Designed miniproteins, single chains, continued (4). Designs and how they scored, part 65

Each design is a single chain, and the fold is of that chain. pLDDT is the mean over its residues in the fold that is shown.

## One batch from the design tools (miniprotein)

Design m14381
Fold by ESMFold2-Fast:
Structure m14381 (fold): chain A 80 residues (1-80)
Amino acid sequence: SMKKEYEEGLKEIEEAEKNGELDPRQRQQAELAKELIKKKLEGAAEEEIEKLYLEWALEVMRNSSDPALQQSLKSYEAAL
């Protein structure tokens, strides 16, 4: 069940936060991920889910040391 997978994902993020496994950057990403999962479980509008997904993805790219992800972020910002 998709609902069970989302609930399990949310629990894993909350457990990682509780156990101090997240650095400050990962904590910001985790908060966005939790909000995204909660909105999906609530059946929120697709537009709201897409906005949260974009915010989460940009935060992941910003905090990545991967040159490909950094280049993707720069390309996206240049298109705005």
Scores: mean pLDDT 75

Design m14382
Fold by ESMFold2-Fast:
Structure m14382 (fold): chain A 83 residues (1-83)
Amino acid sequence: SLEEEIRRLLEELARLDREAEEAVARKDWARAAEVLREGAEVLRRLAELYEEMGDEELAALLREAARDAEALAEQLEALAKAQ
């Protein structure tokens, strides 16, 4: 069902958020960047589902969040290279 798919994606997003926090705590910027890029992909999948339901505004916000996560990942990748 749509509700089950959304729940699964939200659970995946929560897991990735915890992994990102753990990576940052260890100053593992490369892993933190990797997790943020995975999170961006989950956000894009959520955006597609909300767009199919007719919630174009929420879909747009989720796509913006995905772009923000990717931008942060690029900054963390640069930080990892500076270590």
Scores: mean pLDDT 89

Design m14383
Fold by ESMFold2-Fast:
Structure m14383 (fold): chain A 92 residues (1-92)
Amino acid sequence: GMAQARELGNVLADYKKEGAKVEVKVNGGTIEVVVSGLSTEKAIGLALTLIGFGLDGLEVEVKIEGGEIRATISGLTPEEAQAIKNIVEQAD
């Protein structure tokens, strides 16, 4: 639901505020997320958090590629997907 989407957006925004680069691409009810500039420990932590959202009813595929997390998250409404993107883009 929208509360879960906002929680996910805030998790990603927090990584951005800590100095990571976070990119979110919306395609309907699917988001593609790239997070770079992470330490290995932070990358593992983010991957586990995203897997947790998959256990809570979203469809989540996560890959660790060098210094980057790449994730595809589906099972959102288009409005929920856009809310995640907006939260990340508005984070300083």
Scores: mean pLDDT 86

Design m14384
Fold by ESMFold2-Fast:
Structure m14384 (fold): chain A 60 residues (1-60)
Amino acid sequence: SNEDIIRKLAEELKKLGVPEELIKEQEELLTKLIKDNNYSEEELEEAAKTLLEKAEEAKK
């Protein structure tokens, strides 16, 4: 499920035109946060939502 959240975030960022390099870096960082900081699925979903909102604002 955590992998699905990260994958869905990556697809949405790609649709917004975020560069693939930055998407890959964000995926790696979120994966490390899950592993090292015991991020819950709810915390990961909230972080993903925040990243999407920031990407949408940057596109405007």
Scores: mean pLDDT 75

Design m14385
Fold by ESMFold2-Fast:
Structure m14385 (fold): chain A 60 residues (1-60)
Amino acid sequence: MVVLAVAVKDVPKVSPGLVGLKKGEKVEVTKLYENGFAIARSLVTGEEGLVGVSDIEFLP
């Protein structure tokens, strides 16, 4: 199941496998990993990549 989340801070794209986000940007989380990372797609830019779970807040 995909879940919605929002970026709680600006997240820089520092490598090709990561997603860059702006604070307040909504994302669709497609995969959760046990190591505190997730695959997320920005609903603003359409970019998909790895993000830290601490950088996003899950929506109800």
Scores: mean pLDDT 77

Design m14386
Fold by ESMFold2-Fast:
Structure m14386 (fold): chain A 70 residues (1-70)
Amino acid sequence: MEKLRADAENDIRAAEELVKEVEENPEAPETVKAAALLLAIGAIINAELAGDEELLERAEEILKRARELV
């Protein structure tokens, strides 16, 4: 549990930072936008595996934001 929880926290943090970066720079390359989405998906998977409802909730919010990046 601890490793999955730590992995989820790290993924959420990384996804949050990258999503923020793209939101502030919408002209960012498509590869960066794809990376943000991929990290957000990974965060959800790890949060779900960790069984932490708060982490899952945060990951879902980040994924929603990442999906809006066009």
Scores: mean pLDDT 78

Design m14387
Fold by ESMFold2-Fast:
Structure m14387 (fold): chain A 100 residues (1-100)
Amino acid sequence: SHEQALELTSIQVELIGASAQILLAKKIAERSEDEELKKKIEELVKKIEEKVKELEELIKKYLEETDPEKQEELLKKARELVEEIRELEEELEKLMKEAL
């Protein structure tokens, strides 16, 4: 219960962070003269946006679920998706640094 509340808070912090990074990446891409780098940033942003949407749907399902076993399965999927988002965010940060 308390651990789940902390985990949900951590996931929300990750979602806020991802949204901020996406916004910054889009602005950096708009200002880039490197067409290939711009396309790579835009493609990676789309992948992160898709994963973020999937994570938001999982959290919504978790909050609506009353079965503890199904709640744990949804949280497990959310954890895996957070890890995938973090890896994509790290790749995006490297591309943004190349564009600056």
Scores: mean pLDDT 86

Design m14388
Fold by ESMFold2-Fast:
Structure m14388 (fold): chain A 61 residues (1-61)
Amino acid sequence: SAARAELQKLANQAALAAMEGDKEKAKKYIEQIRELGAQHPELKAEADAAVKAVEALMKEV
């Protein structure tokens, strides 16, 4: 679905920002991922998993 493709795009952008040390940008993408998960209940678990993965990356940089 379009929403699932958007989730994957946001997750990739968030991970990239986290790896670059741009925690502010990564947090903005995390907020967008959470909003998408809230609007699409079928993607909620996938969105939550993506947020946790990005937060783990931010912890190490």
Scores: mean pLDDT 83

Design m14389
Fold by ESMFold2-Fast:
Structure m14389 (fold): chain A 62 residues (1-62)
Amino acid sequence: SAAEEARRYAELRKKIFELGKKYQDALDAGNVEEAEKYREEMQKLGREIGPQERADATAVAA
């Protein structure tokens, strides 16, 4: 259903947002290696929800 799809996308966006926070924390700490791991996870999840949602999630995380 549309409601289940919306919930799934909301869960994915929430996870991307939390990864974005960890990504920024890692960059601020100078942990490039950790930041790269979080970036890869965000990109992977972004592919699940499509390019438009990926852009929105990145903007919220920044």
Scores: mean pLDDT 73

Design m14390
Fold by ESMFold2-Fast:
Structure m14390 (fold): chain A 72 residues (1-72)
Amino acid sequence: SATQDKANVLVSKAATEVINAVEAGDRERADKIIDEAEKQLKTLVDDSTVQAFRDALRQVRDWAEAEVAAKK
């Protein structure tokens, strides 16, 4: 569906931006990207799908932070 395709593109783009922000040392920017993605997803998909995508983006953030910490 067009709505699901838009949501998938949004989440993929947000995940890439979150990883880039974390690699740059900008946790605040990563969190803002997740918040903005959540707001946009609320206009496209149901609440349960919004929560699943938000949780996935937070997991990507946490994973990227652990990877950066391991390289220090």
Scores: mean pLDDT 86

Design m14391
Fold by ESMFold2-Fast:
Structure m14391 (fold): chain A 60 residues (1-60)
Amino acid sequence: MIGIAVATEDAGPTTPAVLGLKKGDKVEILKEYEDGMVLAKNLKTGHVGLVGADKLKVIE
């Protein structure tokens, strides 16, 4: 775990690899990529997927 972040906007999973988010969902950041994507776990749903780092605000 790299840290905890909060989703700043809703993001629907457009593909199975993309993490579905609702604004205010807490996520655990598992890995950061150089292209601005992160591998994260949505703590509310338990799903793991890719999300743009621009959609997250790190809190821990």
Scores: mean pLDDT 75

Design m14392
Fold by ESMFold2-Fast:
Structure m14392 (fold): chain A 100 residues (1-100)
Amino acid sequence: MFLSDEEILELIENALKVDGPLDEEGEKEVQLLLEKSKLRKLIDDYRAGKISPEEFREKLTNELGLSEELVDAILNSKTEEERLAAERKAFEELEKRINK
């Protein structure tokens, strides 16, 4: 799900307005949405030239726990199809990491 930081914050605020604590599944869903938003923003910032390839790599591997191979696939993608495929794999790896 490609949401803006403001849309993610709105979803979190709405979740916090629910009477009672979030169950474990709800907490994982919120975490997944937050980390997907961070990944989306990092990809967009990199594509817009706002961050260096080195900073992008460090943030994806150290902060989001993505593999170096996957980060290299995103950085080295030359066509729109390759970019979309690499992005899809990144989100899939992120989902697997959170749902472990």
Scores: mean pLDDT 73

Design m14393
Fold by ESMFold2-Fast:
Structure m14393 (fold): chain A 64 residues (1-64)
Amino acid sequence: PVGKVRLTALRDLGPTTDSILGLKKGEEVVAEILKVYEDGTAVVKLPDGTRRLVGLSNVKVEKL
């Protein structure tokens, strides 16, 4: 979608890897959602231009 979203972790996620976004509970990141899979996993683009996977059930999504 056109525009940025704020992702807020609802729980502690694992460490950030080359493929997976890790956040501490309550930590926020601004990202762009590029794709959502049927299992609820999303590809997000971070402000540094890197792409990561995140489970949407583990985060709050807010439009900016």
Scores: mean pLDDT 76

Design m14394
Fold by ESMFold2-Fast:
Structure m14394 (fold): chain A 81 residues (1-81)
Amino acid sequence: MITVRVEPPRLKVKVGEKATLTVTADPPATSYELYVDGRLVQRGSSSTFEVTVKEKGRHVVLAVATGPDGEASAAAEIDAE
């Protein structure tokens, strides 16, 4: 069983500002995918993601972590003004 979380779970930013999100998995994952509003933004082995939001409003983040013990996902929100 794998446990995943995204930190911070809610983040407020200005449009065009960089948002840094950290994905934590236990046991450690070997790959991560980050989706913003249902679109794949980043894929790789890094647990730290840098996202720039270009549109005002609430954006939904979904992180998927895959490792030897399986796959799990966690959600977060970015509010851009």
Scores: mean pLDDT 82

Design m14395
Fold by ESMFold2-Fast:
Structure m14395 (fold): chain A 55 residues (1-55)
Amino acid sequence: SMAEQEAALHRQFAADARRIFAEAKEKGWSPEEVQRRLAELRRRYEAGLDAIRAA
């Protein structure tokens, strides 16, 4: 169902966001770099959500 696809996409987004923060700590990324990566992740999430809703 659409709701299950949206839920799966949301869970993946949360997992990817946690990974970004973990890698930022490990690799010493700047706050600016973290924000760029989160913005890119959010854009992909919104595009995926739109694709699910358009189907």
Scores: mean pLDDT 87

Design m14396
Fold by ESMFold2-Fast:
Structure m14396 (fold): chain A 60 residues (1-60)
Amino acid sequence: MTSDELQDYLEENVETFSSEELKEVIDKLIEAEKKEDNLSEEEIESQRKAAELFLEEKEK
């Protein structure tokens, strides 16, 4: 999947994912964005923090 496809998949299914599934999709999205997109390290770190917050909320 491209980063755009992974982003769409995540957005459409985020509410139905388990914490493990959500983390896997987010990790794949970040890796795809690093390879395909000219994202800064700061932008990647921001996405990681957002992902961690989603995972923490799902674990509650």
Scores: mean pLDDT 69

Design m14397
Fold by ESMFold2-Fast:
Structure m14397 (fold): chain A 63 residues (1-63)
Amino acid sequence: MEHTERGREYLAAGKFEEAQRAFLAALLEDPNNAEAWRGIGELLESLGRHEAAARAYARADAL
């Protein structure tokens, strides 16, 4: 929860490297954290990595 919230704060601030580290930390603690996968998808879209973003969203939706 805390890592996912921190990741979203960094993402909103445009701090993409920090956002990525926070979301990955959340997934290391719980790989079934759908909100963390969704956050990674949003991050990847912001970076123009639409294919990777689609895979992250699919992972979140499967959980």
Scores: mean pLDDT 82

Design m14398
Fold by ESMFold2-Fast:
Structure m14398 (fold): chain A 62 residues (1-62)
Amino acid sequence: PLSPEEIQERLREIGEKLKKDPRVVDVYVRGLSLVIVVNSSDTQSLKDFVLKNGGHPTIILS
């Protein structure tokens, strides 16, 4: 398995791509999860993107 540091670097890369989406207010790594703060309840495509890239998403609606 990947080290925690390798997982966190992977999540940061995924997060940078997600920041380009207008539904995304903020993105940060918490432990081994990518926290995505959103301004819309339409979040399935964001979750799918993280999962397809091997990350675990946590969604927070602001």
Scores: mean pLDDT 83

Design m14399
Fold by ESMFold2-Fast:
Structure m14399 (fold): chain A 58 residues (1-58)
Amino acid sequence: SLKEFLENPENARKFAVSITAKSIRAIGLDIDGRDDEAQRLFDEVRRRLEEAERALKE
């Protein structure tokens, strides 16, 4: 499960780095006028953060 995955500190760190890297990439795409690609990536990041937040609340 996502909770079990994130309870491992190494996996949690990798998840955090991955989300941060994607967020920075989305900002770069938005600055470059690639708005559709940026929006798609922001939506992915937001969804993954909401799922992780839900998993960790319990």
Scores: mean pLDDT 84

Design m14400
Fold by ESMFold2-Fast:
Structure m14400 (fold): chain A 55 residues (1-55)
Amino acid sequence: MEKEIEEARERLREALERGDLTGLNAAAGRLQELVGTDEASRIAAEAVAELEARR
């Protein structure tokens, strides 16, 4: 399970960098399925914050 969460997190990050809305929605949905809504929201917020911090 942890490996699947890691893969979904990486796909989310890549989709954000590419502006791939379809990929973003798929990765976010997968994270929600694996870890639940609260944790998926935390992971998504962290990824967005990391991108924002680079600018």
Scores: mean pLDDT 76

Design m14401
Fold by ESMFold2-Fast:
Structure m14401 (fold): chain A 74 residues (1-74)
Amino acid sequence: SLDEQLEELKELAIKALTEMAEKLNQPELGKEAVEKIEEIYKESIEKKWSLEEFTQKVKTVVNETLARMNALLA
């Protein structure tokens, strides 16, 4: 189902961001990104977003988080 696909994508994104934040020793940015993804997931269920819309929102959070992590390493 769509709900199962959204939940699986959410779990994969959270796991990947958490592992990356731990590897880069930036757990606070990882936690912030996870919280944003959880908010996006809740909104996607409430507003009945497509898989494509949800994926694009998650991709934005991932890209913004990576940019912030890179800025702190500079």
Scores: mean pLDDT 82

Design m14402
Fold by ESMFold2-Fast:
Formats: sequence, C-alpha cells, structure tokens
Structure m14402 (fold): chain A 71 residues (1-71)
Amino acid sequence: SNAEKAKRIAEKAAALPDPEVGAALVSMQYALAKRAGDFEAAKAIAETALKSPDPVIRELGKKFLEELEKE
C-alpha cells in the first residue's frame, strides 16, 4: 500500500546520519502526502517520525500528528 511504502521511505530518511537532512526529507514526504490527499501515508510518515531517536524529527512527528487529528 502507499502507506507501507511511505513508512519505509520515512524510516530510511529518519535513519540518515545527518539529522538535518533526515528532518528535511521527512517534512518533504509529509507535505507531498498531504498535497496528494493521502492522509493514510501522511499519518504513517508522522508516526514513523515520532519513533525516531532524533529529538528534532520526533518533534516534527508530534506536530504532524496533531495537525492530522484536527483535519
């Protein structure tokens, strides 16, 4: 499914050695999923980010989930 693919890509992005690059890629993936109306993929990306060991990526995941819960 698109959500499964989005999760795999987000997991790879969050695992990158440079957390700034990882955060930028996760943000881009989330924005693309939302723009496409694929809220299932957007939620999978946000949930994956929330499980990241990097605090910046986790904070992005939290913000994305809060955004999705409202709409």
Scores: mean pLDDT 80

Design m14403
Fold by ESMFold2-Fast:
Structure m14403 (fold): chain A 70 residues (1-70)
Amino acid sequence: EEELREAKRVAEEAKRMLKTMTNEELDALAKRAKEEGISFSTEVAREAALKQGYSEEEARRLGRLAEELK
């Protein structure tokens, strides 16, 4: 339950980031998502989690959970 709440917070932060990012930053995230074989939404959520101070492994996990909660 706590993990789902964290994932929801990450999803909200990802949504905010999308509104403030430049086209160049969005393109870079899209490229990374394609290279990693994940959706663009999942990559944005992972990046949001990293900016929140989560480890890379935790950010990957929370990014997937955030995608499931949309």
Scores: mean pLDDT 76

Design m14404
Fold by ESMFold2-Fast:
Structure m14404 (fold): chain A 60 residues (1-60)
Amino acid sequence: HLAEGERLFLQGRLEEAAAEYRRAIAEDPRNLRAWNGLAFVLELLGRREEAARVREEGAR
């Protein structure tokens, strides 16, 4: 799921990328790359409050 999220992000498919990053986190909650990818994609989507929540959770 991490690799699929990164692929979708590079294609500009931000909402689908966010979904795949969430799936990667569900499979491995300690995958920092998935947390950072999700936060970054949410910022690009203008969903900054959700991005801030994701950054706080991923820092644990």
Scores: mean pLDDT 80

Design m14405
Fold by ESMFold2-Fast:
Structure m14405 (fold): chain A 66 residues (1-66)
Amino acid sequence: MSLEEIGKKIAELTGLSEENGILAARIVKENPDWSTQELGEKIAEATGISRETGVKAARIARALLV
């Protein structure tokens, strides 16, 4: 599955824009050794969303990247 397809799925499941979903998927792929919490915080910082939503996005991305 491409980063664009994963990003679109994150957007559908979290209510983020497709662009922010793609950014979330990229952050997760580039940082495979980070905790879901650390990834969620980084996604929240990058997209301006809540930390809680960032953590959800990170979990979805991890499930789809495997």
Scores: mean pLDDT 84

Design m14406
Fold by ESMFold2-Fast:
Structure m14406 (fold): chain A 70 residues (1-70)
Amino acid sequence: DARKRAEELIKQGEEYFRKGDYEKAIEYYQKAISLDPENARAWLNLGMALLALGKTEEAQEYFNKAAKLL
């Protein structure tokens, strides 16, 4: 189902993040959010990847999204 597929996409994104491929991580987190927009972890991880790219203001937006879903 969509929730399980979103969780698998988050794990793939986390693997790219671990390797330092923040752009690929973002792509996978965005795919996860498309399937499960209430997944706080996907929003949090998207924010972390944007922060790693120096996009602090965009990261703060997504951290706020994650906080509202917790």
Scores: mean pLDDT 87

Design m14407
Fold by ESMFold2-Fast:
Structure m14407 (fold): chain A 72 residues (1-72)
Amino acid sequence: SEKEEKIRKEMLEKVSEKVLEAQKNDDFYREKAKEAASDPAKKEKYLQERREFGKKSNEEVAKIAQEAREKM
């Protein structure tokens, strides 16, 4: 239906935005970890923050998909 297609389009747009945000955050923390190469503790902290942001982004994408299903 037209309503379901509109919901899917809005879902895909929101998912795309979250994917781009997640990629920017991944790149940022990866670069910070490289800059901290001489400090193992600081490097690991940035790699941990990268993992935490990745997990949060995945959860947000899952929520967007669930909300779209509930609207259909």
Scores: mean pLDDT 85

Design m14408
Fold by ESMFold2-Fast:
Structure m14408 (fold): chain A 74 residues (1-74)
Amino acid sequence: GEAEELLKEAERLEERARRLREEAERLREEARRLEEEGDLERARKLRLEAELLEGMAALLEGMAAWFRKKAEEL
């Protein structure tokens, strides 16, 4: 039914958000290594990219929560 499709979409968004957060964590680890090596410019770029990925993940998590709430109301 419609509720089941909303829950499936929520799960897909949650999985995408999880992958974005994992990628952001990898970028932050790489940035930390670059900072230790003195490559502050490249490290800053990676930190900004990680922040963008975290922001995207938060938006997807918000959408997933909305779909879950709508499924519960049906």
Scores: mean pLDDT 89

Design m14409
Fold by ESMFold2-Fast:
Structure m14409 (fold): chain A 60 residues (1-60)
Amino acid sequence: SEMEKERKRLEEILKESEKRMREEVEKTSLSEEIIEEIIEGMRLIIEGVEAAIKRSKARK
């Protein structure tokens, strides 16, 4: 339950961060393929952060 609340809050923050980063990337004259790769890389970072947080909470 506590981890679930933390996860939902983190997901909301990540959602907002992804949206903002997408807006910044769209301001550049990059191709759609490059934009998609950047977004995919960001997704992997987000998953890594989520996994690290869950591991940290589980240790305590």
Scores: mean pLDDT 71

Design m14410
Fold by ESMFold2-Fast:
Structure m14410 (fold): chain A 58 residues (1-58)
Amino acid sequence: SEKIEIIAEEIHKQLGIPLEIAKAMVEDALEAGGTIEDILKSLSESNPELAKAIKEAL
């Protein structure tokens, strides 16, 4: 999914997490029944700058 790639790349750029790990984290959240919106809401509470960067990239 292009959206997963974009989110993972922003996590990698902003937090320095390896891209493969960032992608796995996003995929795991979606597999657990989460949505992109749920991920962004969680990030807005813990890291609002990252959440903004992801929203701008999507």
Scores: mean pLDDT 80

Design m14411
Fold by ESMFold2-Fast:
Structure m14411 (fold): chain A 64 residues (1-64)
Amino acid sequence: GARELAEKGLELLKEGKVEEAYELLKRAAEIDPQAAEDALVRAVLEGHVEEAQKIGRKLGEEFR
């Protein structure tokens, strides 16, 4: 489900795999935008601010 995709995306983001994380978080956002947002907020809180901002910006551009 969306939560499982978002959780795996967060895991990849923490590993610095930004493009792979983006693909999973994009799929999570298509099902449940809140699941993707929660994952990005958790990434920021855990100190992965730059990676979270990069993915958040790409998601914002995709869903305009």
Scores: mean pLDDT 83

Design m14412
Fold by ESMFold2-Fast:
Structure m14412 (fold): chain A 65 residues (1-65)
Amino acid sequence: MKKIAVAGGATEELARKAGEEALKNEGADEYIALGGVSAEEAYKLAEEIAKETGDEVGVVGASKA
């Protein structure tokens, strides 16, 4: 079972940075970078992916709207 990080941020660059941090330091297997999304949107996507794949999905780097 994979551990996936949904990485949010005010910009795509900040989201990618958060995703890379999750891979290196949090033990995530993969990340998905979403620039310009709210924390609520990132959490909704994470829940959807977890339901579809059965993988463990968390949110990193997202700012609350």
Scores: mean pLDDT 74

Design m14413
Fold by ESMFold2-Fast:
Order: sequence, then C-alpha cells, then structure tokens
Structure m14413 (fold): chain A 77 residues (1-77)
Amino acid sequence: SLIEKGEELVKKAEELAKQGKYKEAAELYIEAAKLYEEAGDVLSAVAAYIRAIGVIEDGLLEGKISEEEAEELAKKL
C-alpha cells in the first residue's frame, strides 16, 4: 500500500539522517509525505514534511546542504 511504502521511506530517511546524509534523508521524507498525501493520510504527510524541514535545517547548519539545494528541496514541499 502507499502507507506501507511511505513507512519504509521514513525508516530509510531516519537511517540516512543518522549518517549525516541530510539531503538524501530530506528527499525520502518528501517522497514519503507525497505518498501519504496520495493515500489521504494528512497527519502522516504533515509529520513527514516536518521531518524533511528538520533535516534540511540540520544539513544547512552543518554545511552538508547548500542554500541552493535547500531552496530546490523546499519547492517540493
């Protein structure tokens, strides 16, 4: 199901974030959020978008995501 796929992407994103791979983590959180939106699970979609914003902020703070990359990711929210 779309919800199960979203859940799998969230778990992968969490592991990537732990490794400091913030850009890849953000991309997977955004993909999960879109799957939750398609499934009509608004609360899970919102939670995934909040997680994406958090890892983008962490990536910017640590210099692992550029401002240009953050802007491109934000356009997908």
Scores: mean pLDDT 90

Design m14414
Fold by ESMFold2-Fast:
Structure m14414 (fold): chain A 59 residues (1-59)
Amino acid sequence: DEVEKLEKELNELISKIPNEEVKEIAEYVKKEQLSASKSDEEKIKALKNMIKALKEYLK
């Protein structure tokens, strides 16, 4: 399942965030975006966007 694979990757990236406040914000944004997504396609898009942003943040 593509959604499960992307959620796993996103969770691994969130776990690497050294700043507690940023980590809490990332968890909140993840929950909000997934709750707002009405289809697997929207969830995949949201997850990919969050993964991309966190990879840039983490270098």
Scores: mean pLDDT 81

Design m14415
Fold by ESMFold2-Fast:
Structure m14415 (fold): chain A 112 residues (1-112)
Amino acid sequence: MTFKLSEEAKKIIVEQYRELIEAIEAGGDPVEEASKASIKMIKALEDSDRETTLLVTGLALQLIGLGIEVELTARVNGDPAAVAAMREKVIAWIKKLIKEIESNDTFSAAPL
């Protein structure tokens, strides 16, 4: 299924994702920064149509999940190289998502 995002919704999502990348690269906690970005996106788009709010909620949950993977890597492995690799993987995923949102008039939703 595909959802068509408004230009305002795209701008808000992309801006929050760019701020999230900058915060993580500056040494911010991935879970805390992902949670902050998620709350900002959900609140900014709360009066949007249901499809947009569901998409943003799904993206927010994915961001928090990725932050948790970084934390689990740190706690279970303790290897700084493994933690750094996971942080880079999260940043790469966010950058890919920004590109998809900026380049497409429609966004593909994952199937249930």
Scores: mean pLDDT 73

Design m14416
Fold by ESMFold2-Fast:
Structure m14416 (fold): chain A 61 residues (1-61)
Amino acid sequence: MDFRIVNEYLNTNPELEEEVRRILKEVAAGGDKEEARERILSLVPPELHEAVEAAFRSVFE
């Protein structure tokens, strides 16, 4: 699963992991999913964008 690659990247970048967790918590509280997705994409390298998109869809759809 592409989710594994994203998780490994976040494990090596603790500050980034905290920011992603905060964004996901905002979505769980009724925040805008599309804005959250775009924010997460801006925090990761372009090589991981497809993996992030797939992981985000699997979690929230």
Scores: mean pLDDT 72

Design m14417
Fold by ESMFold2-Fast:
Structure m14417 (fold): chain A 85 residues (1-85)
Amino acid sequence: SGALKAYEETLELLKRGADYETLKKFIDSLKTPEELVAALLALLPAARRGDKNAQRAIAYIHQRLHDLGVTPEQLSDLLREIRES
């Protein structure tokens, strides 16, 4: 799925030490809320370990989800669905 691909590509970018600009360019290529949430889930462990590029990328994903009209309730539902996949 597009969400799985977004998740895996985000993990590969993090493993290669991608900077914020590289992560942002990849995030800009994502088309759906499901793909954005998958990328966010891939970034969370790195952000929790203090990776500032991952933290900035997560903030940017939240901005893009907001711009797409995704509500906090819808975000919670998407997080559950993708994690259960």
Scores: mean pLDDT 87

Design m14418
Fold by ESMFold2-Fast:
Structure m14418 (fold): chain A 70 residues (1-70)
Amino acid sequence: MEERRRKEAEELLERARELVREAKREKDPVKRANLLTAAGIDVAGAWFLGADEEEVEEVREEILEAIREA
């Protein structure tokens, strides 16, 4: 059971990182905002499933930085 939740958390965190990288390359501000919103939801989901707090904070910081550079 715990291993399943950990894997789901890792998958959500990986997807969030991918969405942030895609958002940084996206020129359309609406599409970029949608990608960053999706990344934020995935990070929150990963945190609730018990992802590493340090990794969650790193991805959250990347999302906030991407928003500031918008």
Scores: mean pLDDT 81

Design m14419
Fold by ESMFold2-Fast:
Formats: sequence, structure tokens, C-alpha cells
Structure m14419 (fold): chain A 78 residues (1-78)
Amino acid sequence: SLKDAIQNASSVAKERAGNPGPVKVVAPKNATELADEISDISKGALEVRVHFPTSVEEAIELSKTASFGQKTLIVLPK
């Protein structure tokens, strides 16, 4: 579920606090509403960035587990 994905991302971010890499969540086109949900679930430990695919190839790769043209949320530790 989305909640499980966000909790896993939060755990990974905390474990990587000394060398944080980006954690991405593939989300629906209306991904802005998920920023509040991610913040709530992660208790503010994650910074949310939204990435829009710039090419068909990138969109296909990002959409393998979601609909084509979906936004990708990149979640970073604070």
C-alpha cells in the first residue's frame, strides 16, 4: 500500500541519515496531495520533491508499477 511504501521510505531515509540518497515513490498525476500524507506518515523526516518525466523512455521506466505519465515523488531525508 501507499502507507507501507512511505513507511519503508522513511525507514530507509533514517538509516541513510549520514549519506542520504533519494528515495522515490511513484504516484498518481495529482501527487501534490500526497505531500501532506507523506509528511504526516514520516512525521516530517522526509522532504518531498515531485519529478515529471521529460521523455517517453523515462515515463515508461517510472510507470512500470503505475499508469503511464504518472508523477514521481522523490522523497529525501531532511
Scores: mean pLDDT 54

